# Designed miniproteins, single chains, continued (2), part 40

Each design is a single chain, and the fold is of that chain. pLDDT is the mean over its residues in the fold that is shown.

## One batch from the design tools (miniprotein)

Design m5361
Fold by ESMFold2-Fast:
Structure m5361 (fold): chain A 84 residues (1-84)
Amino acid sequence: MEEERRRLQEEAQRLLRQSQTNAQIFQSRGLTDLAQQYQQTSQLAQQSLEYLERGDIETARRLLEQARQGLEEVEKQAQEISLN
């Protein structure tokens, strides 16, 4: 459990930082829809960290899974926009 909590915390922190950075980049480029989707992913990662601090590993894991799925989806959309 301790090892799992540590790994989830590390992953959540990485997703949070990546999503926040990309949200700022896309916002500065006027791609507001992509920026908002990255912001939503960062919020899910932040919530996951809060639940990890509270010891609610199951809720944290589900929020982190949603953050991962959101990141993959917005990255796919960003790639499609750059190609079209």
Scores: mean pLDDT 83

Design m5362
Fold by ESMFold2-Fast:
Structure m5362 (fold): chain A 63 residues (1-63)
Amino acid sequence: SRFYELTATKDYTAKTPDEVDLKKGQKLAVSEILEETEEFIKARLVDGSIVTIPKDVVELKEL
């Protein structure tokens, strides 16, 4: 499968256990997009963890 990269556009504090804290400029390597809506992205990271991230705090790039 294709890999993806999520880059944080601003600092973000997780609001639920499924979310992750982000610092502006932080990059997350994504192995799979599980769900994408207008509001969030749910993704499996290359380490196997699953995270939900608000779409307005990240940029998604296909690698």
Scores: mean pLDDT 83

Design m5363
Fold by ESMFold2-Fast:
Structure m5363 (fold): chain A 92 residues (1-92)
Amino acid sequence: SLEEQERIDHLIDKLTKILNRLKEKAREQGLEKTVAEIDRDIAELNEAKQKTLEERHAILKRILSKYGLVDEDATLEQLEEAVEKLEKSIEN
């Protein structure tokens, strides 16, 4: 649906911003391997915007699962909660 598309696109944009902040923190700590991994995840999220709704949803689940935030069967609501929790964890 249009609502699901808007929700997923919003999550991609929000997660991209969060990952950029995490990358800055990793760089300040000298974690070059972590910086490279985050750069790859950001690139994949950017490519997801050109894919189908189902593919964008699958990419979001995989990336958030990689960071231990959701399982492979996560609902859209659980993805939204995971991104919100991650954002709060990086706030001062």
Scores: mean pLDDT 83

Design m5364
Fold by ESMFold2-Fast:
Structure m5364 (fold): chain A 116 residues (1-116)
Amino acid sequence: MAQQMAEEALARARAALEAAGLRIVDEASAAAYDPVTGTAVGAGFALGSRDPAARARLTVTASISADNVPEITFSVEILTPEHSVHLAMTVIWRNEKTGEPVQEAHGWVELDARLA
């Protein structure tokens, strides 16, 4: 179940990126296991731009707690010669036994914004 839920979360993230007009040029799965929470995490996407001078990197980490709680961290950096765009969103993981958070939650979104 946990692996299936992570797979579905990643598929939805991929569909949203493609719907936003972002091109996925590389997809990597990085498996990491947290013995405190019993949580497995992993996936990364390298994004391409139609502009060959632009570079983009998105890391999407989808994890499922032992309580079957889906948790997603999005980190994206889009660079062009003239501008950068950033997006980060993180949710808290919880320890199965104690319910205590084991990762801080924060988020900021600044998509389509440009640095002068």
Scores: mean pLDDT 46

Design m5365
Fold by ESMFold2-Fast:
Structure m5365 (fold): chain A 87 residues (1-87)
Amino acid sequence: MILSEEEIEKRAEEIAKEAIKMLKEGKPDSEVIEYIVEKVLEIHEENKERFLKILEKIAMELAAKEKLDMVKVGEILSKARKEVEEK
């Protein structure tokens, strides 16, 4: 899917919010990683790197506001990035 810059930011925010919600609900790290990977793979190849950077930034900002384990959130994002890069 080809997205405008505004659509990329909106979708990244939606995915980041859902991922943080899943973590707050006690979903396993593997399920959260799988969700992020599936959603990022729907993005047009040219925009994937920019999408990942925006998603990671928003997710870390949300995790800090929600007082989540920032190390754990960072590890989840790193694993999701690696899975996306291997596709």
Scores: mean pLDDT 79

Design m5366
Fold by ESMFold2-Fast:
Structure m5366 (fold): chain A 79 residues (1-79)
Amino acid sequence: SNIDRVRRFLDILYQRGYITDAQRQAYFDDFVANGSNPIGFMARIVYRLGLDRSTIVDIANTIGFNVNTIIQMVDARRR
């Protein structure tokens, strides 16, 4: 489900030290309460954290997302 994908995304960010446990919980709660687009939600967090392309590709592969979709969002953000 989209909720499970967002949970996995946030768990990976926490495990890799990009966010705190408190931030992980707050982001998840925000998505459950207000989120409707998981890709848009994750793209916003990627942008705010300043993650590089290789990190985004690795995370996308781990979640099972289409790598090209994530790369397109990163490229749009940088242009």
Scores: mean pLDDT 77

Design m5367
Fold by ESMFold2-Fast:
Structure m5367 (fold): chain A 91 residues (1-91)
Amino acid sequence: MEKVEKLLEELKEEYKEEIEKSGKASVEDFEKLLKEQIERIGPEEVAALLLLYRELKKEGKTVAEAIAELGSEEKLLEYARELLEEAVKKL
């Protein structure tokens, strides 16, 4: 699934730039965490979660606020998967 891999690489670069600009986290720690998550849950789920965090950031919302608004963590994960489907369609 080449489109998901391309999207994941683009999101990885966006997050690395954000981390470097903020100075609040290590780029090395972020890359290690991403690799571990890709191995555990797969590249599609990781891409979906990164898209979700990007969207929440645009809205100024925390993950906890989004869970409260949608009513459950399961609904938040469903929303993340919808974001992935839309992003893949645009590629």
Scores: mean pLDDT 75

Design m5368
Fold by ESMFold2-Fast:
Structure m5368 (fold): chain A 65 residues (1-65)
Amino acid sequence: AAGDTATVAADYTATTADELSVSAGDTLTLTGDYDAATGLLAATNTTTGTTGLVPLSVIASLTAA
């Protein structure tokens, strides 16, 4: 949900303009709901200020707001 925070477990490199590149240990703030059909969630990387879509599989932990 929007306002939830997540910690990145593994490096991910964006393959499209809509995706977000992240590094292990980055902190994300979720900006939308998880889309089960695509396996992606909308987030802002608070470390870099970048927004985009990331796979749920690279998230280590999720904390509800």
Scores: mean pLDDT 73

Design m5369
Fold by ESMFold2-Fast:
Structure m5369 (fold): chain A 89 residues (1-89)
Amino acid sequence: AEELLRRAEELIARVIEAARELAERLQLGEEDRAALDRMVAQVPAFLERLRERLRDPAEAEELAARLARAEAELPRLIAETLAALEAER
């Protein structure tokens, strides 16, 4: 359970890093950056709810499968998106 929560935190951190890099490359305005910051501020509450759900073994197994898929797919999608933006320079 703790291992799954740690992996979820690591994946979320990577997504946040990629989103901030994207915002910089697109030269997003202050309002859009504030919206990103508001989403980031919700992460602790999300992780707390997730910790409670992981007390159920069935929820933990489902999350493990979903997390493994997200860990494989999301970094690739982020890299492809950033590469596409580089190509449009």
Scores: mean pLDDT 75

Design m5370
Fold by ESMFold2-Fast:
Structure m5370 (fold): chain A 93 residues (1-93)
Amino acid sequence: MEELYEEAKRLIEEAERAIDEGDIDTAIENLNKALDILEKMLKEGGDPKKIIELAKRIIELAKKIMEKFPEKLLEAIGLILRAIGLIFDAELM
């Protein structure tokens, strides 16, 4: 579980750097990979507080994508919806 948390956190940090550098496709790819890891953490009984923490960070970065890259609005909405679903499911644990 700690290994999955650290990998998801690393992907989120790489996505934030990619947003700042204008590499938006890499940012979206890394955020989706982080969400895949959070879904695995949820399935395997990971710490719900850690899942919620990282899902909230993904929502913040997706909002930043919407502001800086309006052409990626639909992809950013998809990230937000996945993250909200994970927060809801984690709160039920």
Scores: mean pLDDT 88

Design m5371
Fold by ESMFold2-Fast:
Structure m5371 (fold): chain A 99 residues (1-99)
Amino acid sequence: SKQQQQFQQQGDQAIQQASQELGQLKEDVRREKKLAEETGPKLLEIAKKAEQYVRKAQQHGGLMSRYRGGGDRDGFQQHLQLFQQYVQKTRQLLEEARK
């Protein structure tokens, strides 16, 4: 159907964008963690928490792909929202590490 085709196209685009964003975010967290290891324990704790949130974002990104493949639009949307929330939480922690 047209709705199924639209979901497939939008889902594929969202998964591609999420993959690119996650890749960049992983590199940002890796750099901050390395810097924090050289600068002190408080920054290291923030960087480790950011790394945990990146792992949660990756988990939800993987579930988006699964629900897209299964045609489950509601499951896809739920995990897209959780992906975006963990990305936002990670970015907030990286901003704190820069203060």
Scores: mean pLDDT 86

Design m5372
Fold by ESMFold2-Fast:
Structure m5372 (fold): chain A 65 residues (1-65)
Amino acid sequence: PELSEKEKEALKKALEKMLEKGLISEEQYEQMLEYLEKNDMAGVASLLTEEQRNELQKLFEEELA
């Protein structure tokens, strides 16, 4: 399903926090932003390890709270 603008903004903020913590590279961050612009969540997930996906999910839920 397509992400809402609110969900995309929450994901961008979650990804920024992961980048600031050094959990993802700047290159991964830029590639994931391209996938988000295309509403391609499978593309975003494919660039992340299981541990990185778990952290992203946690941060995403915090942004939506």
Scores: mean pLDDT 81

Design m5373
Fold by ESMFold2-Fast:
Structure m5373 (fold): chain A 114 residues (1-114)
Amino acid sequence: SLRELYERAEAILERRSRTGEPLSEEEKRVLKEFARALIEALKRIGVSEREAQRLVAKYFLLLLSRHREPSEEELELIAEFSGLSVETVRRMAEEGISEEERLELTELLNRALA
C-alpha cells in the first residue's frame, strides 16, 4: 500500500540523514517505488505531473537535509526517483523549502495517503 511504502521511505530517509550510512539496493528500490506511487496518488487528487514530481523531490530533500547537507549522490537519486533533472533538484536544494511549502507538502501528502 502507499501508506506502507510511505512509512518505510520515511524510516530509510531519516536513517540516511541521521547516520550518513549508504542506501542499500533494496532501500533504493523502496524509495523509487514510493516516489512512483506518490506521483500517481497526487495526480489522482488533481495535482499536475510536473507539480507531483516537484512535491516528491521536496519531500526527499526535506527528510535528507534534517541532519546533514544532501550529497551529490543523493541529489542524483532524488532526480532519478522524481523524474526531474539533477539541475532542477540541485536548484531546489539551494533555494531551500519554505514553511509554506512544508505545510502544502504535508497537506497534499495526507490527502494522497487517505
Scores: mean pLDDT 86

Design m5374
Fold by ESMFold2-Fast:
Structure m5374 (fold): chain A 108 residues (1-108)
Amino acid sequence: EQARLERAKERALELARENLDRLFAARAAKYHPSEEELRHAEEQRERLLEELRALLERMPLPAVEHLIRALELAGEIYAALERGEPVPEAVVEEAAEHYEEAERLAAE
């Protein structure tokens, strides 16, 4: 259904933004970047989100659903790393499998 597809696209964008924000914050905490470097990173983050939005317009629902699962698992991985916890290999493998399936379905 079209409504389900639109909700899935919004969810994928929300998760991607959350994951990028976590990565940005982690890098800022570790490397203490300059104001110029922070501005450049923010501009790149927005560009990546716009590119994802364009890709999502061409993706069928099953591809978007696999992408959502991959992004959810990536968020769990980043959260574990932030806490200094070990990341289970099975979670990394599951995330990669969902990402690969999303790309496969999007290409068909």
Scores: mean pLDDT 82

Design m5375
Fold by ESMFold2-Fast:
Structure m5375 (fold): chain A 69 residues (1-69)
Amino acid sequence: STNDRRQAYLQQADQADRNGQPQLSQILRQSARDGDSISQTSQRVGPRGYGLRTQLSRQIRRIRDQRRR
């Protein structure tokens, strides 16, 4: 759902802040506010988000799986 994607973006943004990547964090928070798809978010972050699409997809699946159990 859109809420699961938003939650994943915010979690990844928090991780980016902890890793000293404030620009990546800002982009992820903007994608969460705008309700961006994974593809849109990956395009927005560009090379800075290498592997981000895979990470976001896995995190969204994990959130959904956890919610069902």
Scores: mean pLDDT 75

Design m5376
Fold by ESMFold2-Fast:
Structure m5376 (fold): chain A 63 residues (1-63)
Amino acid sequence: SAIEEAALTAAGSGVKELPEELRERALEETRRAAQKAKDVDEALSLAGEVVRRYAEEAGVPLL
């Protein structure tokens, strides 16, 4: 869906900064969150939340 594609695209830059082992998990969780979102704004917000949580657990500073 367009909502799912927008969320995955937005997450992509943050996901690239994660350890390789976490990238697939972060993308899959982003996809699931986007599928539950009511609109694109909620999907983008959830995508940012997922990426931020994985970055915090990995100790990766997001720009």
Scores: mean pLDDT 79

Design m5377
Fold by ESMFold2-Fast:
Parts: C-alpha cells; sequence; structure tokens
Structure m5377 (fold): chain A 63 residues (1-63)
C-alpha cells in the first residue's frame, strides 16, 4: 500500500493506493482551500494510479 499526505493552503490531501484501488480524500476549512487543493489532488491521484500499476507489474516480474 502507498499513502501520501500533502498540505496545500491549509487543506490536507490524503491519497491511498492499494491493490484494490486508489482513494483520494481532501479536507479543507473553506472553499478557497478546497479549490486550491483540487488540481493537486487530481495530480496525486494520477501518480498513485501509475504507481499502483507499476507495483502490480513489478510483483508479476519478481514474484
Amino acid sequence: ALETTVEVGGAKITVTATLDGVKVEVTAKNDDQKKAAEPVAKKLEELAKLKRKRMLELARLLE
């Protein structure tokens, strides 16, 4: 499993990648923080999906 937490403008973005899929959680106190976090959350989700895919490929190659 891969878990990454990033703070952007006071908002917290937590991305968790497992064999079952990818979860993205954004915690913000106001709409401005939420809007600032959205593009970062999307980019982190894409990276987590790529890492999950490579993890599955690596597991197949190694064991």
Scores: mean pLDDT 75

Design m5378
Fold by ESMFold2-Fast:
Structure m5378 (fold): chain A 74 residues (1-74)
Amino acid sequence: SLSLDEIRELVIDFATKNKLADPEKLREFLDQLASQHSDELVREIIIALLRWEATHADEEVRKELLELVEKIEA
């Protein structure tokens, strides 16, 4: 399974590539989650956010978001 640091970098890279979020603000948000919650809960929050983004994305971006979720859950 991926470490929380690896998950953070993958999410930031994906969001940057697809213009979904500002990378600096996203990094700050993920760091705040990690400081306030257990690793298990942070993983669940990230998965939920990626799944929510997938419901509003076009087919290509949705597929990539769901593949990212699968990689995090593995």
Scores: mean pLDDT 83

Design m5379
Fold by ESMFold2-Fast:
Structure m5379 (fold): chain A 75 residues (1-75)
Amino acid sequence: SLPASVRADLDRLVAEGEYDVAAAFAEIWASISKLAKDYQGAADAYRLLAEIYRRAGDTEVANEAEKKAQELEKK
């Protein structure tokens, strides 16, 4: 899982409408989690990325992020 402090910072960015910054942070976290073989952490990061893109209005990108999360959760 994402650390609580990191999640709080991401939630603040999303609340402020800083979707690009929040998405970049979530993508970096997904990459770090995959390198660490923390597939649940990577799935959590992709689910957060999907939430960010849905709030930004990018439903197609959000759906792709959700699929990546589901694939990682099966590992």
Scores: mean pLDDT 81

Design m5380
Fold by ESMFold2-Fast:
Structure m5380 (fold): chain A 61 residues (1-61)
Amino acid sequence: MADELIERAAKAAEQGNYDEVRRLLLEAGATPEQADAIVQSVKAGATPEAVRLAVRYILER
């Protein structure tokens, strides 16, 4: 379910588990380039809510 991927990615980001965030982004259909950019944004201080929006955007595109 889309909601499950979104929540798992947000939780991983909040916990600083960047490897899991990257894996879930790829599972959602992100390209490796896009997943890397989002992970770098999270490391730079992007909120869990921003991660939710990014994953939703990828899934609904």
Scores: mean pLDDT 80

Design m5381
Fold by ESMFold2-Fast:
Formats: structure tokens, C-alpha cells, sequence
Structure m5381 (fold): chain A 68 residues (1-68)
């Protein structure tokens, strides 16, 4: 079997997070997508610190949407 790369793993996390906030405002969903996009770009560039910062932002946004 092919080894899943970083992009595939983060895209699966993005999909699960977006599913959990599917009823949230579109603006919030777009912010989560943007955070994941930036995380994937940083990770693919080997900048795992910046990747973690964007992943934490995505998780914060998901938490905020669920608490609304």
C-alpha cells in the first residue's frame, strides 16, 4: 500500500473538521479551509513549526464554531 503523505493526512483532518461544523457560517468554514491550506503549504516546505501554528488556528476556529 502507498504511504499516505502529509497532504493526504491533513486533508482528511480538514474533511472531518469541516463535517463537524457543516452548519456553521460559510465565513467560519472558509477560515478553517484557509488555515488547513496554510498548514499544508508550511508542512510541504518543511516548516513544521508554522504548520503546527496553522493547525492550532484551525482547531481553535472549529472549537469556536461548535461553541456558537
Amino acid sequence: DSVENLREVLREEERRDLESIRDAPEEMQEKVREAYRKAIEAGEAGDYVTMQEHLEEARRLVREALES
Scores: mean pLDDT 80

Design m5382
Fold by ESMFold2-Fast:
Structure m5382 (fold): chain A 104 residues (1-104)
Amino acid sequence: MSTETLWAADLESDGVKTTEEAVATETTTDDGKTTVELSPALLEVLKAQIKALGEKLKEKLPKELHPELEKATKEAIELLERGEDPELVVKKLEEMAKIAEENV
């Protein structure tokens, strides 16, 4: 059973950048591939990082690509909010990276 309680509790758990250091869950190749971990605090950190990544990429990309990048960023955040598989989020991040790579 899922708790429909707001993930505001992630603020009590961790919900800060300290959780970022535990981001083996973002498939760090250097650490070796393991199973992903699902934690509310980490999900909130990942949402913030995805948003920040989108903003950084927008600064390097032409304005014409900003809507596509914003769409991918928003979709990745929504996937995290819904508790979807992290692999789906990674695919959205790959879309963002591909936009950047093809237009750098």
Scores: mean pLDDT 63

Design m5383
Fold by ESMFold2-Fast:
Structure m5383 (fold): chain A 57 residues (1-57)
Amino acid sequence: MENLKKKMEEIEKEIKRTEDLLASLEAQGNTVGAQVARRELEDLKKEYEKLKKEIEK
């Protein structure tokens, strides 16, 4: 359980960084970078959901 919570905390930090990065890239008009950041954000959110379901059991 503790290991899963620590992983969720790490993913939350990565989500926040990726959201900040995405906002910066969009502000700069970097469409390619923004696309990559959006995909990374989706992957992180999927992993977070997977860990959340495992904890909720």
Scores: mean pLDDT 81

Design m5384
Fold by ESMFold2-Fast:
Structure m5384 (fold): chain A 80 residues (1-80)
Amino acid sequence: SALEESSLSEEQKEMLRRLLESEGEEALNLLDQLLTTVHPLNLVGLIENLPEAQRKKLVELLEQSSHPAAAVLLSLLPAL
């Protein structure tokens, strides 16, 4: 899977997995932690290789995030 083949650490992969399984405030908190830990450019390739449903969920969470890196990441992703 894209997660298993990514350059992310095991902790970051687990965080992303939990994020994709979470909803609401917990998902936003996990996203904030991930954006603080992982450079946006490293996340672009991972997001592009996610299944459509997971990619849409992550983009929706990025749109709800107040983290500065979320806006940068959204600007680098193609329109869905």
Scores: mean pLDDT 74

Design m5385
Fold by ESMFold2-Fast:
Structure m5385 (fold): chain A 95 residues (1-95)
Amino acid sequence: MSEAERVLQEAREVLGEANKLKKEVEDIYKETGDPLAKRQLAFLDSVIEKLKRAIELAEEALKTGDEELVRQARGYVESARDVIKRVKEIIEKLK
């Protein structure tokens, strides 16, 4: 698999994970009213936006072969993973 194909696949997978986590956090916020849960929703909205951008960049890199777009897309995916991991850790403490 090319790096661009790998980044695209990973960006789509991480976007799916972010959307599932957002639903879980929305449920926690609905049940608890915890402002910390509301803050995590804002972080996840930012992550979802970054992952959509990563997908756009990776799709363009597949068409053009531009390694810089691959690097940018990878950066967004890795940044998103770090935020998702942190949100999961916080949400586990709220359960």
Scores: mean pLDDT 87

Design m5386
Fold by ESMFold2-Fast:
Order: structure tokens, then sequence, then C-alpha cells
Structure m5386 (fold): chain A 55 residues (1-55)
């Protein structure tokens, strides 16, 4: 709820997590994909914060 769908899409694209087919997904699904990626990557949280700060 803190982020718009457009901001989630931009974050996911910059992180390389989202493909064009994912753009029609719900906000909840986009948040889930980004969260799962962040949890799997060694520097996921740091990279997420860098992208978020650039919005």
Amino acid sequence: SMLTKEQLIEIGKRLGVLKDEDLDASMEELEKRILEWVMRQPNGIERFKEVYASL
C-alpha cells in the first residue's frame, strides 16, 4: 500500500525481476515477486533500496 503499481513495475524492471508478461499481474503478485527476489539475492535489500531511492 506504500507503493503504487507503477512504482512496483519500475522497481521490478530495474532489478531485472519482471518481464513484459508480468506487467498485467496484481499489485500483490508484483510485491511477492520482488520480495522473493530480494530474499534470494545476497545484496537484494541494498539493491532494492538504491532503486527505491531513485524513484
Scores: mean pLDDT 76

Design m5387
Fold by ESMFold2-Fast:
Structure m5387 (fold): chain A 81 residues (1-81)
Amino acid sequence: SMADLLLNVLGLMAHEAYKTGDIEGAREAAIAFIEENVEDEEVARRAKELADEIGRMIEEGVPLKEVMERIVEGVRELEEA
């Protein structure tokens, strides 16, 4: 499903950013994946906004657990829209 795709790409972004410290590289990879795989332009736009928000949370030092909770909530919001 689209939700599974977004959960996987954003979750991978968060894990890679925490593992490597390369937040921008992880964000750019996630955005490129969204643009390639998400056909709906509005869903792609909102997913990229969520990726930006997740990147900022990681930059601010928010714990991975809370980042993952935000990803789950944000993807749910995208499904409801």
Scores: mean pLDDT 86

Design m5388
Fold by ESMFold2-Fast:
Structure m5388 (fold): chain A 76 residues (1-76)
Amino acid sequence: MEPSDEERALRALVEEFARNPDRVLTVGELARRAGVGKGPVSSTLRTLERAGFLERVPGKGYRLTEAGRQAARAWS
């Protein structure tokens, strides 16, 4: 199996929010954690934001919504 850059970004996101569900993740930090470029990370974050799983925190990054917390448990 070959995890895509987007799958690696999603996996790193799930792991970070499993540790600290109230944290805010930046694109740069998630890219470092996932070992992928900022492009795939930004695409993944925007997709999850549009789906209602993440919300943008001005000047900081992204955090989980209530729907995102429920989805993250299903992804784990």
Scores: mean pLDDT 77

Design m5389
Fold by ESMFold2-Fast:
Structure m5389 (fold): chain A 85 residues (1-85)
Amino acid sequence: DLGITLPLKKLEELAKEIIEMAKDKSVPEEEIKKKIEEFKEEVKKFRELLERTAPPEAPEVKELEAKIEELEKKIEEAVKERKKE
């Protein structure tokens, strides 16, 4: 591993938490937005870590960027579905 297993797991756990919060109508929208901001900060830190460990064009970095994009899309869809009623 590029030493990124734990940071990636943290991003996956944050994404799962946000999705679960979005499905729970008792959770205020403000709390969900706060967690999304936390996720964005952790993504920024993770990308900084990747830049220090491998060149951006490396296949491993592309796979990890694709994984981050998947997590971001899942969060966006969960929030969108919550707003639909």
Scores: mean pLDDT 78

Design m5390
Fold by ESMFold2-Fast:
Structure m5390 (fold): chain A 113 residues (1-113)
Amino acid sequence: MGEEAGRRGAEAAEEAARRGDGEGAARAGREMARGAIEGAKGSGTREGAIGASAAGMSAAGAEFSASLGDAEGAGRDAVSAAHGAAVTGRAGPEGARGAERGAEGAERAAREA
């Protein structure tokens, strides 16, 4: 479950980056990080917290790359945020729900071009 949500979020970020939409990729990363943080809070696990921390740092990197006009860099960092959310998604049912919400948010952000 968390692995599939992470894949969906990563695909959304990569699609935005391929279009040259660095801001869209950064938004996708931010949504994955939000989902990971929510899932970590619900799960109460160290694994969930580690995934959420990694997702948050990567999402910040994506925003920075996007601010420089680096859509490819924003895409790479947003994919790393999706990987962090996938880690949180393995932290039990609440982690998986958080990762799924992140993926849904990322897919919406990628469509907002």
Scores: mean pLDDT 86

Design m5391
Fold by ESMFold2-Fast:
Structure m5391 (fold): chain A 79 residues (1-79)
Amino acid sequence: MKEIEKLKEESLKKLTELIRKSSEAARAGDMETALELMREQEKLKEELIKKLVEMGIPEEEARKIVKELMERAEREVDE
């Protein structure tokens, strides 16, 4: 349980940072960097699902956790 909570916290911070940087790049007109950061977000989501499943979380539940973390990260990004 503690390892899952730490993984969720770390992933939330990383997702928030990637979303923030992607938004900043897009606002600056650097669409190439924005798209690269969006691809990194997708990879991080896939890696998190895999790690959660390895920790014993069913895949469907892992996907819900990742979706909730993405929604929280998006809300935390100051637009």
Scores: mean pLDDT 81

Design m5392
Fold by ESMFold2-Fast:
Formats: C-alpha cells, structure tokens, sequence
Structure m5392 (fold): chain A 94 residues (1-94)
C-alpha cells in the first residue's frame, strides 16, 4: 500500500516563487532523509495556490512527512506571511 499526502497551500502571489522554492527544497530533503518517500511533486494551480503531493510507502512515513511539512508551513506563515493558509489530505492507495 502507498499513502498520498497532499497539501493545498494558499500563498501571497508576490511571494509564490519564494514559497515554491522552499517547498521544493523541503521535498528534496524529505526524499534524501526518508527512503519511504517515493515521489514529491509541486504544481501551481493558480497565482495564489500551490499543490504539494508526496507519495509515501508506509503510514509511518506519511505521518512523518505530514508533520514536517506542516511545521515548515506554520513557520513560513508566522515569520513572514508568504503562506496564507493550507489544508492537508492523506489518502491510502493500493
């Protein structure tokens, strides 16, 4: 079984490129540090919305990934609000 962790991230359009770059760097770090991270993909859905998708090989890896990304997004929101808000969905796929 695989787990798909999706973050729908609302951003300040003026800060979008900066937030996207930080999320890409986080995704690459997660892939290097966690062999259970199979895929990381970032897609721009609109000027103020990014979709981050992470595919994990286990429920434990999916939880760890969700916690690390959530912490990073909360930090970005608090320190310099390039991130306006986000939502998370975790889906189990056979």
Amino acid sequence: MKYVVQFLVRVDPARRAEVEAELRALGERLKKENPGVLEVKIVQLSDDVLLLTIVASSKETAKKVEEEVRAALERLRAEDPGVRGFSVTVTEVE
Scores: mean pLDDT 84

Design m5393
Fold by ESMFold2-Fast:
Structure m5393 (fold): chain A 74 residues (1-74)
Amino acid sequence: SKERKEHAEKARKILDEYAEEIQKLVDEAQEKGDLETLKKAQELADELVVKMSEYAEPEEIRKLIEEIIKVLKE
């Protein structure tokens, strides 16, 4: 449907917006050996994949990405 296509396109743009920041934070967590932080981030990333497959609202996708970033920064 048109709505699903629009949600998918907006979700992709949000992912692209945060891609470099997430990669940097993941690299930093890996260097520190922070396995608990990486595990929490992976669990949220798995939820993000499910939400994207369901064509969730773009704001819900943004919220999950922001939670991943928050977890990685802590």
Scores: mean pLDDT 84

Design m5394
Fold by ESMFold2-Fast:
Structure m5394 (fold): chain A 88 residues (1-88)
Amino acid sequence: GAEELLREQLERDIADLRAEHTDPEVQALIQKAEELAKGGKRGLLEAQILLGVAYLVDAVARTLVTRQGVPREEAEAFRKRQLATLLK
């Protein structure tokens, strides 16, 4: 049913994150999402919201580099700080 489809989507989204990022902040975020997913359908939705916000943070950091000329190191520091906030 719907819960199985949500779990499969979450597993795909986690795999994509692991493929794109190997940093400890993303690893901790994935662990939090996996823990939330243990809460059934509600937990799966909460995990997907968490990953969605993480993708938004990545998109903002990328825009800082590509459109605003911010050095990659500063954009990466912003990304890591925002991801750490999501882990609270």
Scores: mean pLDDT 82

